# Designed miniproteins, single chains, continued (4), part 9

Each design is a single chain, and the fold is of that chain. pLDDT is the mean over its residues in the fold that is shown.

## One batch from the design tools (miniprotein)

Design m12299
Fold by ESMFold2-Fast:
Structure m12299 (fold): chain A 92 residues (1-92)
Amino acid sequence: RIEEAARRAKEAAAELVAALRAGDLAAAEEAARRLQEAVEELLELAEEVASPEQVEEAKRLVQEAAAAIGRGDLEAALAALDRLAELVREAA
């Protein structure tokens, strides 16, 4: 469940970065929607199992991933999403 949400988030982030580079706004909007859904699922899981401090770290990692996507840094975006998934997994 955590692994599936993390995988979908990373796939959507890669598609979003590619769509933005190509100037394909329709593809970018669809990828952004799927990324938002997967990230919301991971944050909901974090809120159920993690401490308040870990939830704040999870939110920070989401912002870090979004900033990386905005500058086209897929490697940094994927690293932030992997750390988010690890945080949720360790808290469970």
Scores: mean pLDDT 82

Design m12300
Fold by ESMFold2-Fast:
Structure m12300 (fold): chain A 64 residues (1-64)
Amino acid sequence: KLEKLIEELKKLANSEGKIDVAKAYQIMLEYGFSREEATRILNEVVEGSEVDLDKLIKEIEKLL
């Protein structure tokens, strides 16, 4: 369920609302995203090795 994915992503976020891209990728795969979809979504929101939590959630919500 989307709510559980969002909860897990929030747990991975640091004090600035950033998540390591590799950790975000792993959790998205665990919640049923394909490798191709997870990579595409993360590439839209990644800056260096981190993704912004709020931007990631909005991209996920567009698909579900």
Scores: mean pLDDT 80

Design m12301
Fold by ESMFold2-Fast:
Structure m12301 (fold): chain A 87 residues (1-87)
Amino acid sequence: MREEAYKLFDEAVRLAEQGKSDEARKKLIEAFKLLVEEGDVETAVRFIMAAGILAAGYSLEGREDQAKALTDAVKEGIKLLEEKGYL
């Protein structure tokens, strides 16, 4: 399932670059859920950090819709880890 999470993350990044913010958020959350459900905490944390860095980049560029969507996905990812007791 790790390969599926990587594909979902890559798709989310492409959607974010296209300005499809809600679709990007949905795909990121799907990737996070997959990794958390499989107990791949290390990859889940890495993806959450990467999404957070990308969100910061979009905010610095004034792309606030993309920044917000990715930040919302990051918050959901952290919540998923907390709910499973990994944080």
Scores: mean pLDDT 85

Design m12302
Fold by ESMFold2-Fast:
Structure m12302 (fold): chain A 80 residues (1-80)
Amino acid sequence: SEIEEIGRQAIELQLEFIDILEDYKAGKISKEEAIKRLKEIIERLRELAKRAEKLGDFELAEALRERAKEIEEIIKEIEE
């Protein structure tokens, strides 16, 4: 179903998030590049949340928005 596909894409974004943080911690990418890529993850999570909401899955939409908010807090920690 489209809801299952949104969930699958959200898992892929979680894996991308982990890879970005690991590359940043290992010094493979700059702070600026890490922040840029994390902001792209946030935008993609918010688009998935809009799609989930249109399909009536309000719990999935809220979970995706909360995840985007958690990543915003991580960006603030990196910017410090």
Scores: mean pLDDT 90

Design m12303
Fold by ESMFold2-Fast:
Structure m12303 (fold): chain A 105 residues (1-105)
Amino acid sequence: DPEQKRLEEIKLGAIAGAINEELEKLEEEGVEIPDSELQELFLKMKNSDIEGMIAVAVRLGLDPEEILEIAKKYLQKALEAGLITQEQADAFLKELEEILKKVLA
């Protein structure tokens, strides 16, 4: 299904973009990210494992609230471009909140 594939790509892109922005901040602060953690993150991304990506990010010391706020910005851009609906954006944000609860438990 081309619409389902596009939605999955947008969800992955929003989370990957948010994590990348936060990792770039850590690199600018002189924090060395272990190659093993970057490889695990890449593997989770290849498998479309958003929960696994967030778990690696939190383990690396990234702020889950910052990831959520940056992901919201990516979703807003996709919504403005007509790539997703408001209902799809709202559903994914609820999914992200539940994933964050699981990862932080």
Scores: mean pLDDT 84

Design m12304
Fold by ESMFold2-Fast:
Structure m12304 (fold): chain A 95 residues (1-95)
Amino acid sequence: EAEDLRRSAEGLRRLAEQFRAAKDADPITREVIGALALIHLAVTRQWAEKRGDTELAEWVREAAQRVADHVDAGDYDGASRTLEELARKLEEAAK
């Protein structure tokens, strides 16, 4: 459990770095990064729900909505910060 949360947090931090790198990239690359982040969040939410972790599922749901809103606004730095914030919460939950 703790190891799974740490690995998920590491994945989110890597996606956050990709958002920062991709903000000046072509539109297709930006769409791909956005899609990958939302897929990661959807899978994490499903995992939390199946385990009965309603608090974690809600954090992931809120983060996914904020990432989607930032991407729609062209704010890839905001999307990156949202993923970094969720990664910190996952790391805390892994204690």
Scores: mean pLDDT 81

Design m12305
Fold by ESMFold2-Fast:
Structure m12305 (fold): chain A 94 residues (1-94)
Amino acid sequence: SEAALAAVKAWGARQREEGDRGAELAEEKYPEKLAEIKELGTQGGLDPEKAEEYRRQAQELADELAKEDPLAGVGADQAANDAYAAASRARAAA
């Protein structure tokens, strides 16, 4: 269904916008914690043998931040995933 496809795309766009807003909030209120979470995402992308360990650590920190501010936690999780994806692509291109 064209309507169902449009609804799924709209939902995905809303999730991305929420994550972007949350990342901006995390940068403003929790810049040091966000930097640590992003660094763990990057390390996971660069080290395939420890990727799951670093991603788990990033998720734990994002979950901890979400207890104080749920939107900032969502943004931090998105930022970690973006950092992981960017590092993984850079590793594949090297």
Scores: mean pLDDT 85

Design m12306
Fold by ESMFold2-Fast:
Structure m12306 (fold): chain A 86 residues (1-86)
Amino acid sequence: RRAELLEEAERLEREAERLRKEADALYNQGRQLTAKASELAEAGGDTSEIDELIQQAVDLYRKARQLEKEAAELERRARRLREEAA
């Protein structure tokens, strides 16, 4: 019983870490798109192209936040399992 609870907690913690790394990758991609949009704006680039890059970055940040939320939920479940195993 206790060993099974700890094993499940470890699995959830591993999954949460995976989701956090995925979220970080999406944040990095979003920052790159935002930087590109800024560069185009300084160069007097097309407004619609700049807006499209910004929208893509916003979508990536939204996905990253959702993954962080999911990771936090898994971390909370893992903590409860560890508390029950104590």
Scores: mean pLDDT 87

Design m12308
Fold by ESMFold2-Fast:
Parts: sequence; C-alpha cells; structure tokens
Structure m12308 (fold): chain A 89 residues (1-89)
Amino acid sequence: MKEKAEQYIKNARDAIETARQHLAEARRLESKPGLSKEEERRAVVHWTAAGLEVAAADFYLDMAEKYLGKETPEIKELRAEVERLRAEL
C-alpha cells in the first residue's frame, strides 16, 4: 500500500508542476501587447492543459489518501497547492 501511495503522490507532484508550467506559459502569451490569433490559440491550449493537470493531481491525491487510509500532512499541503492553482484558472 505505501509504495502505491508514494507513486500517486509522485504523480500528483508531477501534475502540479506541469500545471504551473502551462499556467506560466499561458500568462506569458496573454501578457504580450497585440496577441496574434496563433498566440491566442496557444494560450487557450495551455489554460486547458493546466486545468486537466489540476484535475489529474486531485485524482492522484484522492488515490494516495485511499491507499494510506488517511490524509497525511503532505497530501493536505499538496491539496492546498491544487486549490491555489484551481483559483488561478
């Protein structure tokens, strides 16, 4: 059980980091004066990808808690990070 929980926590951390990268790129594109249609489309793709990664992280943390039988401080901290990212979407 611990090894499966550790894998899900790793997957959640990876998804959170990927979501942050997509959010940063979307904001970078949108911060430009005079966005091209191609840049607008890329920004939408990055926003969508960030949302999917946030949903994936939430799922992975739920699975980690299920395998551990409790919400650990690490899972609680990562859930708080997921909620911060979701608020930015």
Scores: mean pLDDT 88

Design m12309
Fold by ESMFold2-Fast:
Structure m12309 (fold): chain A 69 residues (1-69)
Amino acid sequence: SSEAEELFKQGKELEKQGQYEEAVKLYERALELDPSAEILYNLGRALAKLGQLEKAMEYYLKAAELERA
């Protein structure tokens, strides 16, 4: 959806600015509207930047599984 696309775009911009916690929140909202491997990978990356490595790994595995489906 256009809303999910806008949230994802805003999340990427915040991530570029180093605002990882805010980026995670926008990525989670985008994911609720439109689950995609790309959003899951970016969410995982932002979580890794926050030191939440276990959560990051979980989302990376979900993204890989979605790509295989």
Scores: mean pLDDT 87

Design m12310
Fold by ESMFold2-Fast:
Structure m12310 (fold): chain A 89 residues (1-89)
Amino acid sequence: SLEEKALEYLRKGIEKLLKIKEKSENIKEAIRYAGLAIEYLKEGKYEEAIKEIEKAIEALEKEKEKSEEIKEAIKYLKKAKKYLEELLK
């Protein structure tokens, strides 16, 4: 389902960020926002989940240098957002 795909991509994004050894405040905020998106998704609150994903992406985009892990996390978060947007049509 689209919900399962969104959840899997949110999880993958968080996993990429958790592998970063030294986490800036932006990375920590992105992890927090992505976690909130998962909780909203579990409650069927897709619009709220999308807003939290957007906040997570915004936090990561503020990083001065983007490691491969940050770039992959952004890609996964954007994929999760697209699946949730498809659910809303």
Scores: mean pLDDT 89

Design m12311
Fold by ESMFold2-Fast:
Structure m12311 (fold): chain A 66 residues (1-66)
Amino acid sequence: TTKGIIEGVKNLIKQGKADLAKELVDWAEKRGLISPETAEKLREAVKLAQEGKYDEAIKLLDEISK
């Protein structure tokens, strides 16, 4: 489910595994499990995490999961 993918991304970011979070987003988009719009927002969250902006990344993920 879309929520399952978002939670997976969130958990990987919390573990400092932003590169694996990006791979999860790319995999989910390729398989049609998330929309291209959702994938773009998830990539924004991954980019924030890679920049050390973890609070902003988590906040964005919480908004997407609503």
Scores: mean pLDDT 84

Design m12312
Fold by ESMFold2-Fast:
Structure m12312 (fold): chain A 60 residues (1-60)
Amino acid sequence: MVGEYFEVKKDYKAKTPDELSLKKGEIVEVLEIVDEEKVLVKNLRTGKEGIVPKEYLEKV
């Protein structure tokens, strides 16, 4: 999972300052696994990094 690319399945709005808002169809790189439900990602379009729930991501 770390270093792999995922597509955002649906829009996600950040709930905390450490989270990243994402739009459906954006591609992200998984940088770190935070816990069983959350990952740290980099948005390849914007270059921004933040935590998002894994259920919003689909393997490309």
Scores: mean pLDDT 82

Design m12313
Fold by ESMFold2-Fast:
Structure m12313 (fold): chain A 65 residues (1-65)
Amino acid sequence: SLEEIDAEFVRRLRELVTKRQAVQDELDAHADDPEAVASLRQKLTELDGEHRRLMAEYERRKAAA
């Protein structure tokens, strides 16, 4: 159902937001470590890609429901 789709995507979005916040907190904690900063920025880029794919999937599944 539409309600099940909405609930699933709210959960998945919350998981992504939590992961992104954890990476941002680590960036703040390791701001003076260029290797850590580079690794964590790559991880943020990957999470941004996951968020864009999640939103595209959400729109497609809602249109099909």
Scores: mean pLDDT 86

Design m12314
Fold by ESMFold2-Fast:
Structure m12314 (fold): chain A 71 residues (1-71)
Amino acid sequence: SVIGTTVAVFDELDADGSGYVSREDFRKALLAKGLSEEEVDRIIEKMDTDGDGRISRAELIRYLAEEAAKL
C-alpha cells in the first residue's frame, strides 16, 4: 500500500535513528518504489508542514493518523 511504502521508506532512510529524513531523499526513495511524482508531492506536502526541507517522525505519525481517519 502507499501508506506501507511511505512508512518503510522513512524507516530505511532514518537508519541512524535521528528521527529526521531529508525531503529530497524521501522524495527520491518514494519515486524509486514506483509512486508517481504527483502522489509523492502530495505526501510530502502533507508531511512537511514546517517547510524546513526535512520530514520528522512526528510529521510521519501525524500524516498516518490523518490517512487512517479516511479509511
Scores: mean pLDDT 77

Design m12315
Fold by ESMFold2-Fast:
Formats: structure tokens, sequence, C-alpha cells
Structure m12315 (fold): chain A 80 residues (1-80)
């Protein structure tokens, strides 16, 4: 399902984020904080989508947008 796909992506990106923290403790604190906040926001939106079927599409869109931003920031850091 769409929710299961987003939960899997959230878990993948969270793992990548944690591994980057371990390997690069000197990562830009602003980018690092942004990733953490976006991941937390996506988790909340996925949970709200599960609890509110009438607003599911809205919450899933917000979760996707947040996870896409995380992916972009991670790719930027990985290119450095």
Amino acid sequence: SEIEELEAELAELRKRYQELMKKNPDIDPVKFTAIGLLLAGAEVDIELAKKNPSKKEQYLKAARDALEQVREILEEIEKE
C-alpha cells in the first residue's frame, strides 16, 4: 500500500541519516537539523494518514514532500 511504501522509505532515509551522523560528525548542523525535522514530520503525517481516512491524501502528500526533501539534502551531502 501507499502507506507501507512511505513507511519503508522513511525507515530507509532514517537509516541513511544515522549512518551519515556516525561517519561525518562535522556535517553542517543546519542541514543535519533540517533532515531530522523533516523525518519527524513525515512520521507524524504517515500516522495521521492512518487515523484520518478522509484526509489521507493530504497527509500522504505532505509525507512524500518531506521525504523527497530529505533525499535531496542527503544526495547533496553525499556529493561533497
Scores: mean pLDDT 84

Design m12316
Fold by ESMFold2-Fast:
Formats: sequence, structure tokens, C-alpha cells
Structure m12316 (fold): chain A 55 residues (1-55)
Amino acid sequence: MEKAEEAAKRAAKLAKQAGLGPEGAERMARSLAKEMGLDEEEQEYAGELARKLVE
């Protein structure tokens, strides 16, 4: 859970700097969570949280 939140926060920051919307933040967060070795449920949570942070 904590690692998924970190992935979401990093993805949201990067997406906002790059001019990407919530969809871009969600994709980036899922990718980061996957690289961190998080399971599919945690990847989905990270994506959802990143989307909310950018919306």
C-alpha cells in the first residue's frame, strides 16, 4: 500500500510536469508500481490514486 502510494505520487507529479492528463498519470502509476514488484491489485490502486491526484 505505501509503495503504491509512492508510485501514484511520482506518476502524478511527472504527468503534471509533462502536461499529461489523468489518463497519462494512471498509465504511468501502473507502470511504476509494476516495476516496484507490486501485484495487479496494487498496480490498479496506484493508477486510480494518481488519476485522482491529477483530476
Scores: mean pLDDT 80

Design m12317
Fold by ESMFold2-Fast:
Structure m12317 (fold): chain A 56 residues (1-56)
Amino acid sequence: MVEALAAEALAAVRAGDLEKAKELLTELFKTAQGLSDEEAEELAERAVRAIAARVA
């Protein structure tokens, strides 16, 4: 479920595990948006940076 991936990604960012958060968000974007691996990874990296900035 995409909701589970989103929740785990947020928990990973809060724990400071940005690499795990990026992997979880990449899977979420591939599953929910149908993006390619490259597109999902780029979007996930940008999303992790944005979330980390707001949580810090």
Scores: mean pLDDT 78

Design m12318
Fold by ESMFold2-Fast:
Structure m12318 (fold): chain A 59 residues (1-59)
Amino acid sequence: KKEELERELHELIRQLAELLSAGVEPTPEQRQLILQALKAIDEGNLEKAIELLRQALAL
């Protein structure tokens, strides 16, 4: 389960990095969600981090 969550998280981070590399400026709301996702990763809550990154990418 943890390895599956890590793979999903890695894929979402990769997608976000591709958008940023293409010159897409994140909105303040997207930036806040990304910062919250980073805190969730630091806390070991990978499920929350995945949810927050999915929300950021959906905006």
Scores: mean pLDDT 79

Design m12319
Fold by ESMFold2-Fast:
Structure m12319 (fold): chain A 64 residues (1-64)
Amino acid sequence: MKEKIIELEILVSLLRIFDWLEKKYGPLDESLKKLKEELEKRIEELKKELLKLGEEEEVERIER
C-alpha cells in the first residue's frame, strides 16, 4: 500500500516536471511524449488500485 502511494507521488511529480519543461523549452519529442502518455496511464492505474484499497484521501491529496 505505502509503495503504491509513494509511486503515485513520484509519477505525479514527474508529470509536473514534464509540464514545466514543455512550457520552458517548447513541445517534447515523440519519444518523450510517449513516455508522458505511459506515465499518465500508470497514474490512472495506481489511482484505481488505491481507490479500491480505500485510500481515496491519499489520492485526493496527491492530485492537489
Scores: mean pLDDT 78

Design m12320
Fold by ESMFold2-Fast:
Structure m12320 (fold): chain A 88 residues (1-88)
Amino acid sequence: SLPSVEELLKAFEEQKEELTPDQRTVALFTLGVLMGIPEAKEALKKIEEIGKKYPEMDEEERKKALEEVKKLVERGAQKALEALRKLE
């Protein structure tokens, strides 16, 4: 069975000081998707669409795609963090 949202939140709070900034961003993005945060889910959908086109991209398109994915993950993580702060 998948962990509950409460168990995932507890694990994140207990481990966040031991994670790198990039690992924290990915963890927050993942939590946002699992919590059903609309912005995180929309970002994941856009990342999936980019992934489908990625194998047919040239070098310049791939570089831009990776930069876009990074921005989408960062935005989704930020929205997840804002939502978590409102649940306290």
Scores: mean pLDDT 75

Design m12321
Fold by ESMFold2-Fast:
Structure m12321 (fold): chain A 71 residues (1-71)
Amino acid sequence: KEVEELLEQTKKTLELIKEEIESQPGLSEEQKQEMIEKWKEGLIFALKQLLKQRGESEEVIKEAIKEIEEL
């Protein structure tokens, strides 16, 4: 339930970041991809820490992180 909400919130945040970066007229595709990957790494770290703090199982954490990594 709450894991699903955090995962959806993280996905929406990453999508908004992607849209903002992709809308920048002065950046190359390579620069945009690098920025997106850095934000993605930060979001993965934050999500992992939040799920650990909530006492979620290692399996649940790995599955949630994998979904973000695949975006």
Scores: mean pLDDT 82

Design m12322
Fold by ESMFold2-Fast:
Structure m12322 (fold): chain A 61 residues (1-61)
Amino acid sequence: SAMGEALQEVFDLIAEGIRNNESLETILARLREKAEELNVPEEHLELLEQIARDMYAFRQA
């Protein structure tokens, strides 16, 4: 589905930022920009930001 493809693109962006050792702040900024391009609702953006924070924390552990 188009929604599934958009979510995959967002997850790939987060994973790529983590692999490239980008800061959490940089990853969140890129995520917000991509979410605006994809017209992601605010409530879903909050969830995606939390996922990004959790993925980042897990990688740093």
Scores: mean pLDDT 79

Design m12323
Fold by ESMFold2-Fast:
Structure m12323 (fold): chain A 55 residues (1-55)
Amino acid sequence: MILEATRANTEEISKQDPVLGQAALDKGEELLKKGDIQGATNAYSQGAGEAIKKL
């Protein structure tokens, strides 16, 4: 649930700013590909937070 919730939040941000949202999703996918689920969750959350501050 935590990973899903964080990813959903990042997806929501990508609808408002595709560039910022895509960057966050890309970072999370890279970490997930390396098997770092914890890092991926953190990357999604961090990216979403940065985008919200910019908005």
Scores: mean pLDDT 69

Design m12324
Fold by ESMFold2-Fast:
Structure m12324 (fold): chain A 60 residues (1-60)
Amino acid sequence: SFTFTFTFDSAEKAEAVAAEIRELYPEAEVRVDGNTLTVTTDAPVTTATGLALRLIGASL
């Protein structure tokens, strides 16, 4: 399993990114706590890498 935790500038941004991750990676477990997003996935490393890059891109 892979777990990624990312903190955004606002709770609204975290919720928007959470919604996108839920749509693109429906098998992933997504948790939002304020402006912090935690995503857990049992997907292959290639898929988990894509998810991590999406989260990093959302912060730019």
Scores: mean pLDDT 78

Design m12325
Fold by ESMFold2-Fast:
Parts: structure tokens; C-alpha cells; sequence
Structure m12325 (fold): chain A 66 residues (1-66)
């Protein structure tokens, strides 16, 4: 089970990243405001790469764990 943490997001960016993570089969937890942090758990390797790419494209910093 892979976890991706994306930090440094705007509220709109955090919403987009969270929705993508859920669409990839993960569970998303959003914390903070601006900047916001999103933690997405239960991802596949491919889903984790998609979430990381979206988080970075949204101006965030993404880390993959697991």
C-alpha cells in the first residue's frame, strides 16, 4: 500500500489532488488551509505517480512512501 503526501497546496489545488487520489482508489485526508496538505493512502504504484504529478503541477511538494 502506497501513501503520497502533497504539501504547499492552495485550497483549489488540495481539492483537485484529493479528488484525483480518490479516483485512483485511495483515501484522501486534507489538512491546513493555505498552504494545505493532502495525504492519500491505499494507492497503487501507478496511482501514486499520477497523484505526485498532479500535486507538483499544482505547485505542491509531493513525497511517495511505501
Amino acid sequence: MIKVTVSGLSPIGATAVALLGIGEGGTATVSGDNPAKVVIEGLSEEGAEQVKAAGEASGGKAEIEG
Scores: mean pLDDT 82

Design m12326
Fold by ESMFold2-Fast:
Structure m12326 (fold): chain A 55 residues (1-55)
Amino acid sequence: MLPEEVLEAARRIGEIDPVAGKVALAEARKQLANGVPAEEVARALERGYRQLLAS
């Protein structure tokens, strides 16, 4: 259903913070439904993952 790159990025977030991972998946679904490219959505999730790692 979701592109593999988006699922992988959200899964990595969920490994650090399960709640953040669920929120990331929900937002990714909304962004994709609004026509945002999968590569842009995945990149946004990757930035979120790096922020969590830096915390």
Scores: mean pLDDT 79

Design m12327
Fold by ESMFold2-Fast:
Structure m12327 (fold): chain A 63 residues (1-63)
Amino acid sequence: SSREEHIKSLQITLDDIDRQIEKLKKQLEEETDPERRKKLEEKIKVLEETRKQVIKEIEQAKK
């Protein structure tokens, strides 16, 4: 169904976001430059906010 395909698409997006966050967190652990660390932290924060929105959309689509 279109609803099942939509939920599946959102789940794929969520999985992609989780992989991006993990990669950026690993980069942040190895980064020593304060300016580059700040940019990585800002990217992680944006992705974590996007992640929350995708989760809400998945929950809404299941209703």
Scores: mean pLDDT 88

Design m12328
Fold by ESMFold2-Fast:
Structure m12328 (fold): chain A 67 residues (1-67)
Amino acid sequence: AEELLKKGIEYYNQGKYDQAIKLFEEAVAKSEGEERATALELIASVYAKQGDYEKAREYLKKAEELR
C-alpha cells in the first residue's frame, strides 16, 4: 500500500490525475483502517484539484468514517 501511495503522489505532482486516482484506488483495496483513510483522502485531493468538489467531499467523508 505505501509504495502505491508514493507512486500515486508522484503522478499527482506531475498533473497525471487519472493515473494517481487508479493507484490510490488500488491502495484503498489493499489496505484498511488508517492506511485506507489516507488513500481516500488522497483521492479526494485529486478530485479537488480537478474541480470536482462533490466527489472530493464524498471521499473525505469516507475517510473520516474510517478514522
Scores: mean pLDDT 81

Design m12329
Fold by ESMFold2-Fast:
Structure m12329 (fold): chain A 84 residues (1-84)
Amino acid sequence: SLKEKIEKLIDELEKENYSKEAFAKFLLELFDIANLDKSKLNDFMVKLMEKLGLEGGVGDETLEGIKKVGKEKLLEAILEVLSE
């Protein structure tokens, strides 16, 4: 299922300790499996940050914020954004 594929991507992101490079790879793979155009990336990130209660872009502090919310909340937020 899409959910199981996203869970695997989050597991890979956690193994790389939410590095900037790992997050970029995560987004590319997420967009591929969800059949999303890269032109939607900015809209996706805005909505994702709102769902996670985070501010700012994809800097180190934002990635640490994503890491702190945890896998389950990140997965839920991604699925909610993808359903919009």
Scores: mean pLDDT 80

Design m12330
Fold by ESMFold2-Fast:
Order: C-alpha cells, then structure tokens, then sequence
Structure m12330 (fold): chain A 73 residues (1-73)
C-alpha cells in the first residue's frame, strides 16, 4: 500500500528529501514507478531520493500502452 511504501522511506531519507525541497508523496510516486520498471527496492529508493521526474513520465507512457492493449482484447 501507499502507507507501507511511505514507511520504507525512513526518517533519515525523508529528512534528506525535505532538505532538498522534495515531498514524501512525490518520492513515493517515483518509488512505485521505479519498481514497475523492474528496479530493486534499493534502486527505487535512490531514484525517489534523487527526484528524477523522468521515471514518472515513463510510468505514464506504460499506463497508456496497457490501456490500449486492454481495449484491443
């Protein structure tokens, strides 16, 4: 769940993100998107902390492709 993944962004990581001006919810979205790409939990957490928005863009593209395939079946 979102709560469980947010808890995995431990207090130290959340403090680091806050110091960099990033929100925990935005970090969570990047984390979930990275996991969807098959990255490890450790790699996903690093991407969430770095604030790489490109991963959210790739997740949106995959969502659109999935919806298109579902309509064809």
Amino acid sequence: SREEIRERLDAASLADLAARGLEPLTAYERYVAALAEGKSEEEALELARKGADEILERAEERRKERLEREREE
Scores: mean pLDDT 66

Design m12331
Fold by ESMFold2-Fast:
Structure m12331 (fold): chain A 68 residues (1-68)
Amino acid sequence: MSPEEEKIEHLRIVLEYEIQDNKNLPLEERKAILEKTAKRVAELLDIPEEQLKELLEEAFKKMEEISK
């Protein structure tokens, strides 16, 4: 796995954890928390904005599927 792929995989794992967190909050609030966390992690790992957007879209869809 390339260093870039490892960074993307790390962010993906963080997003999976965040999707399972805060299940008692409204979907919109949960999405806002997820986006904030994802942006912080992406900044620390120097992940390109385009890749971050794709991962966020996937995470939001997953979150919507899990929500009532």
Scores: mean pLDDT 76

Design m12332
Fold by ESMFold2-Fast:
Structure m12332 (fold): chain A 60 residues (1-60)
Amino acid sequence: SDLELKLEALLKLGKYDEALEVAKELLKSDPSSPAVLRLAIYLSRLGREDLLEELKKAAA
């Protein structure tokens, strides 16, 4: 999907705040997207608990 490709591009650019917003939209149409899981792993590794908690809330 276009959202999945956009999320992957933002991850490569290190734009995690923008990647989170795309991931929230992607979760509405595809809650099992591998790209969203990749974002969660990156946020965890970077210690971005603020963004990780927002992602968890959107996925719940």
Scores: mean pLDDT 82

Design m12333
Fold by ESMFold2-Fast:
Structure m12333 (fold): chain A 53 residues (1-53)
Amino acid sequence: SSDFYYVVQPGDTLESISELVFGNGNHAAKIREANNITGPIKVGEVLRIPDVK
């Protein structure tokens, strides 16, 4: 699958990033899993965005 990278902006959540990238917030968990995130995301963090069909 093709992946791309997103730099976390102020006010972003995994749900808002999912909405921005995929058109819905239902892929937040996949973003979390792809980046081994165990807590809150940080501004300036680079996230790997997985391909979701």
Scores: mean pLDDT 78

Design m12334
Fold by ESMFold2-Fast:
Structure m12334 (fold): chain A 81 residues (1-81)
Amino acid sequence: SMEEKEKKYEELVKELENKVTITLTPFRKAQLASLSEEELQELLEKYRKMAIENVETNRTAAILYALEALELEKVLKEKKG
């Protein structure tokens, strides 16, 4: 179910946050900082959905999409505050 996929995604995010430090290159940080908060939010929602869709069927894809989402969350948080 979608609820079970979302729960597995949340568990994956928790695992990644404990094992991986999100570090942006200066170039990547500048590129993402050039986007509006709305554009960053739309990309975040897109990558989160892709990670959830792949969490049971393609773990590698789910991890890569989840890492993109975490990167976008970091930039969005810094831009808001």
Scores: mean pLDDT 84

Design m12335
Fold by ESMFold2-Fast:
Parts: C-alpha cells; sequence; structure tokens
Structure m12335 (fold): chain A 68 residues (1-68)
C-alpha cells in the first residue's frame, strides 16, 4: 500500500541519517534518530503493519548496539 511504502521510506531515511551521524561521531544525533525509529515502529503497529513495525524495531536495536 502507499502508506506502507511511505513508512518504509521514512524508516530507510532515518536509518541512513543515524548511520551518517555515527560515522561523524555525533552520538546524540544518532540517538535521536533511533528514538524516531522506535516511534515509527509504534505507529506502524497501530496502523496494522506489524512487519513494518518489526523491521523498524530491528533497525533501532542494531543501531543502539553500535552506539554502545
Amino acid sequence: SHLEETLRRAIDELRQKAVEALEKGNIEEAKRYVDELQRLADIAEQLGLPDVAKEARSIAEELRKKIE
């Protein structure tokens, strides 16, 4: 659906921004993008898109481990 495609694009953009922030050593900015990914996961779940929510949560968890 168009909504699912829009959410997946937003997830990909946030992932890219978080990776760029980490590469630049901007840990606080990376943390903000991880928090936004978690919020998108919650939104996707409420919209009945559990696979999209799971993907966003997995990406957020992976990025969080790199911040540590």
Scores: mean pLDDT 87

Design m12336
Fold by ESMFold2-Fast:
Structure m12336 (fold): chain A 101 residues (1-101)
Amino acid sequence: VSDEEVEKFLNEALENNKKAKSGSERLLIEIRGFASPEIGIEATITVLDLTPLSPIVLKGDYAAILTEKDGKRVFIVASTSNEPIPEEVKRELLREVLNAV
């Protein structure tokens, strides 16, 4: 995928989270403080009944997946830390999951 496509997805998802918009086509879920980020992702998929579109991508202390529900693309990113995940990390992981679809 292009860097422009990654930026457009991330910016839309961040705006949608900030504005609490229902009916948005692209969403971001950030999970923090899980000793295993992969477990955090699996739990979120199960609870929200999401359909995986990509495999889980692992990168250091982070994990990410692209999922779908009712025509909406849901990017999930998880961290072992309770600190906010840097946008640079989100961008890199989003590129990897979009390439895996």
Scores: mean pLDDT 79

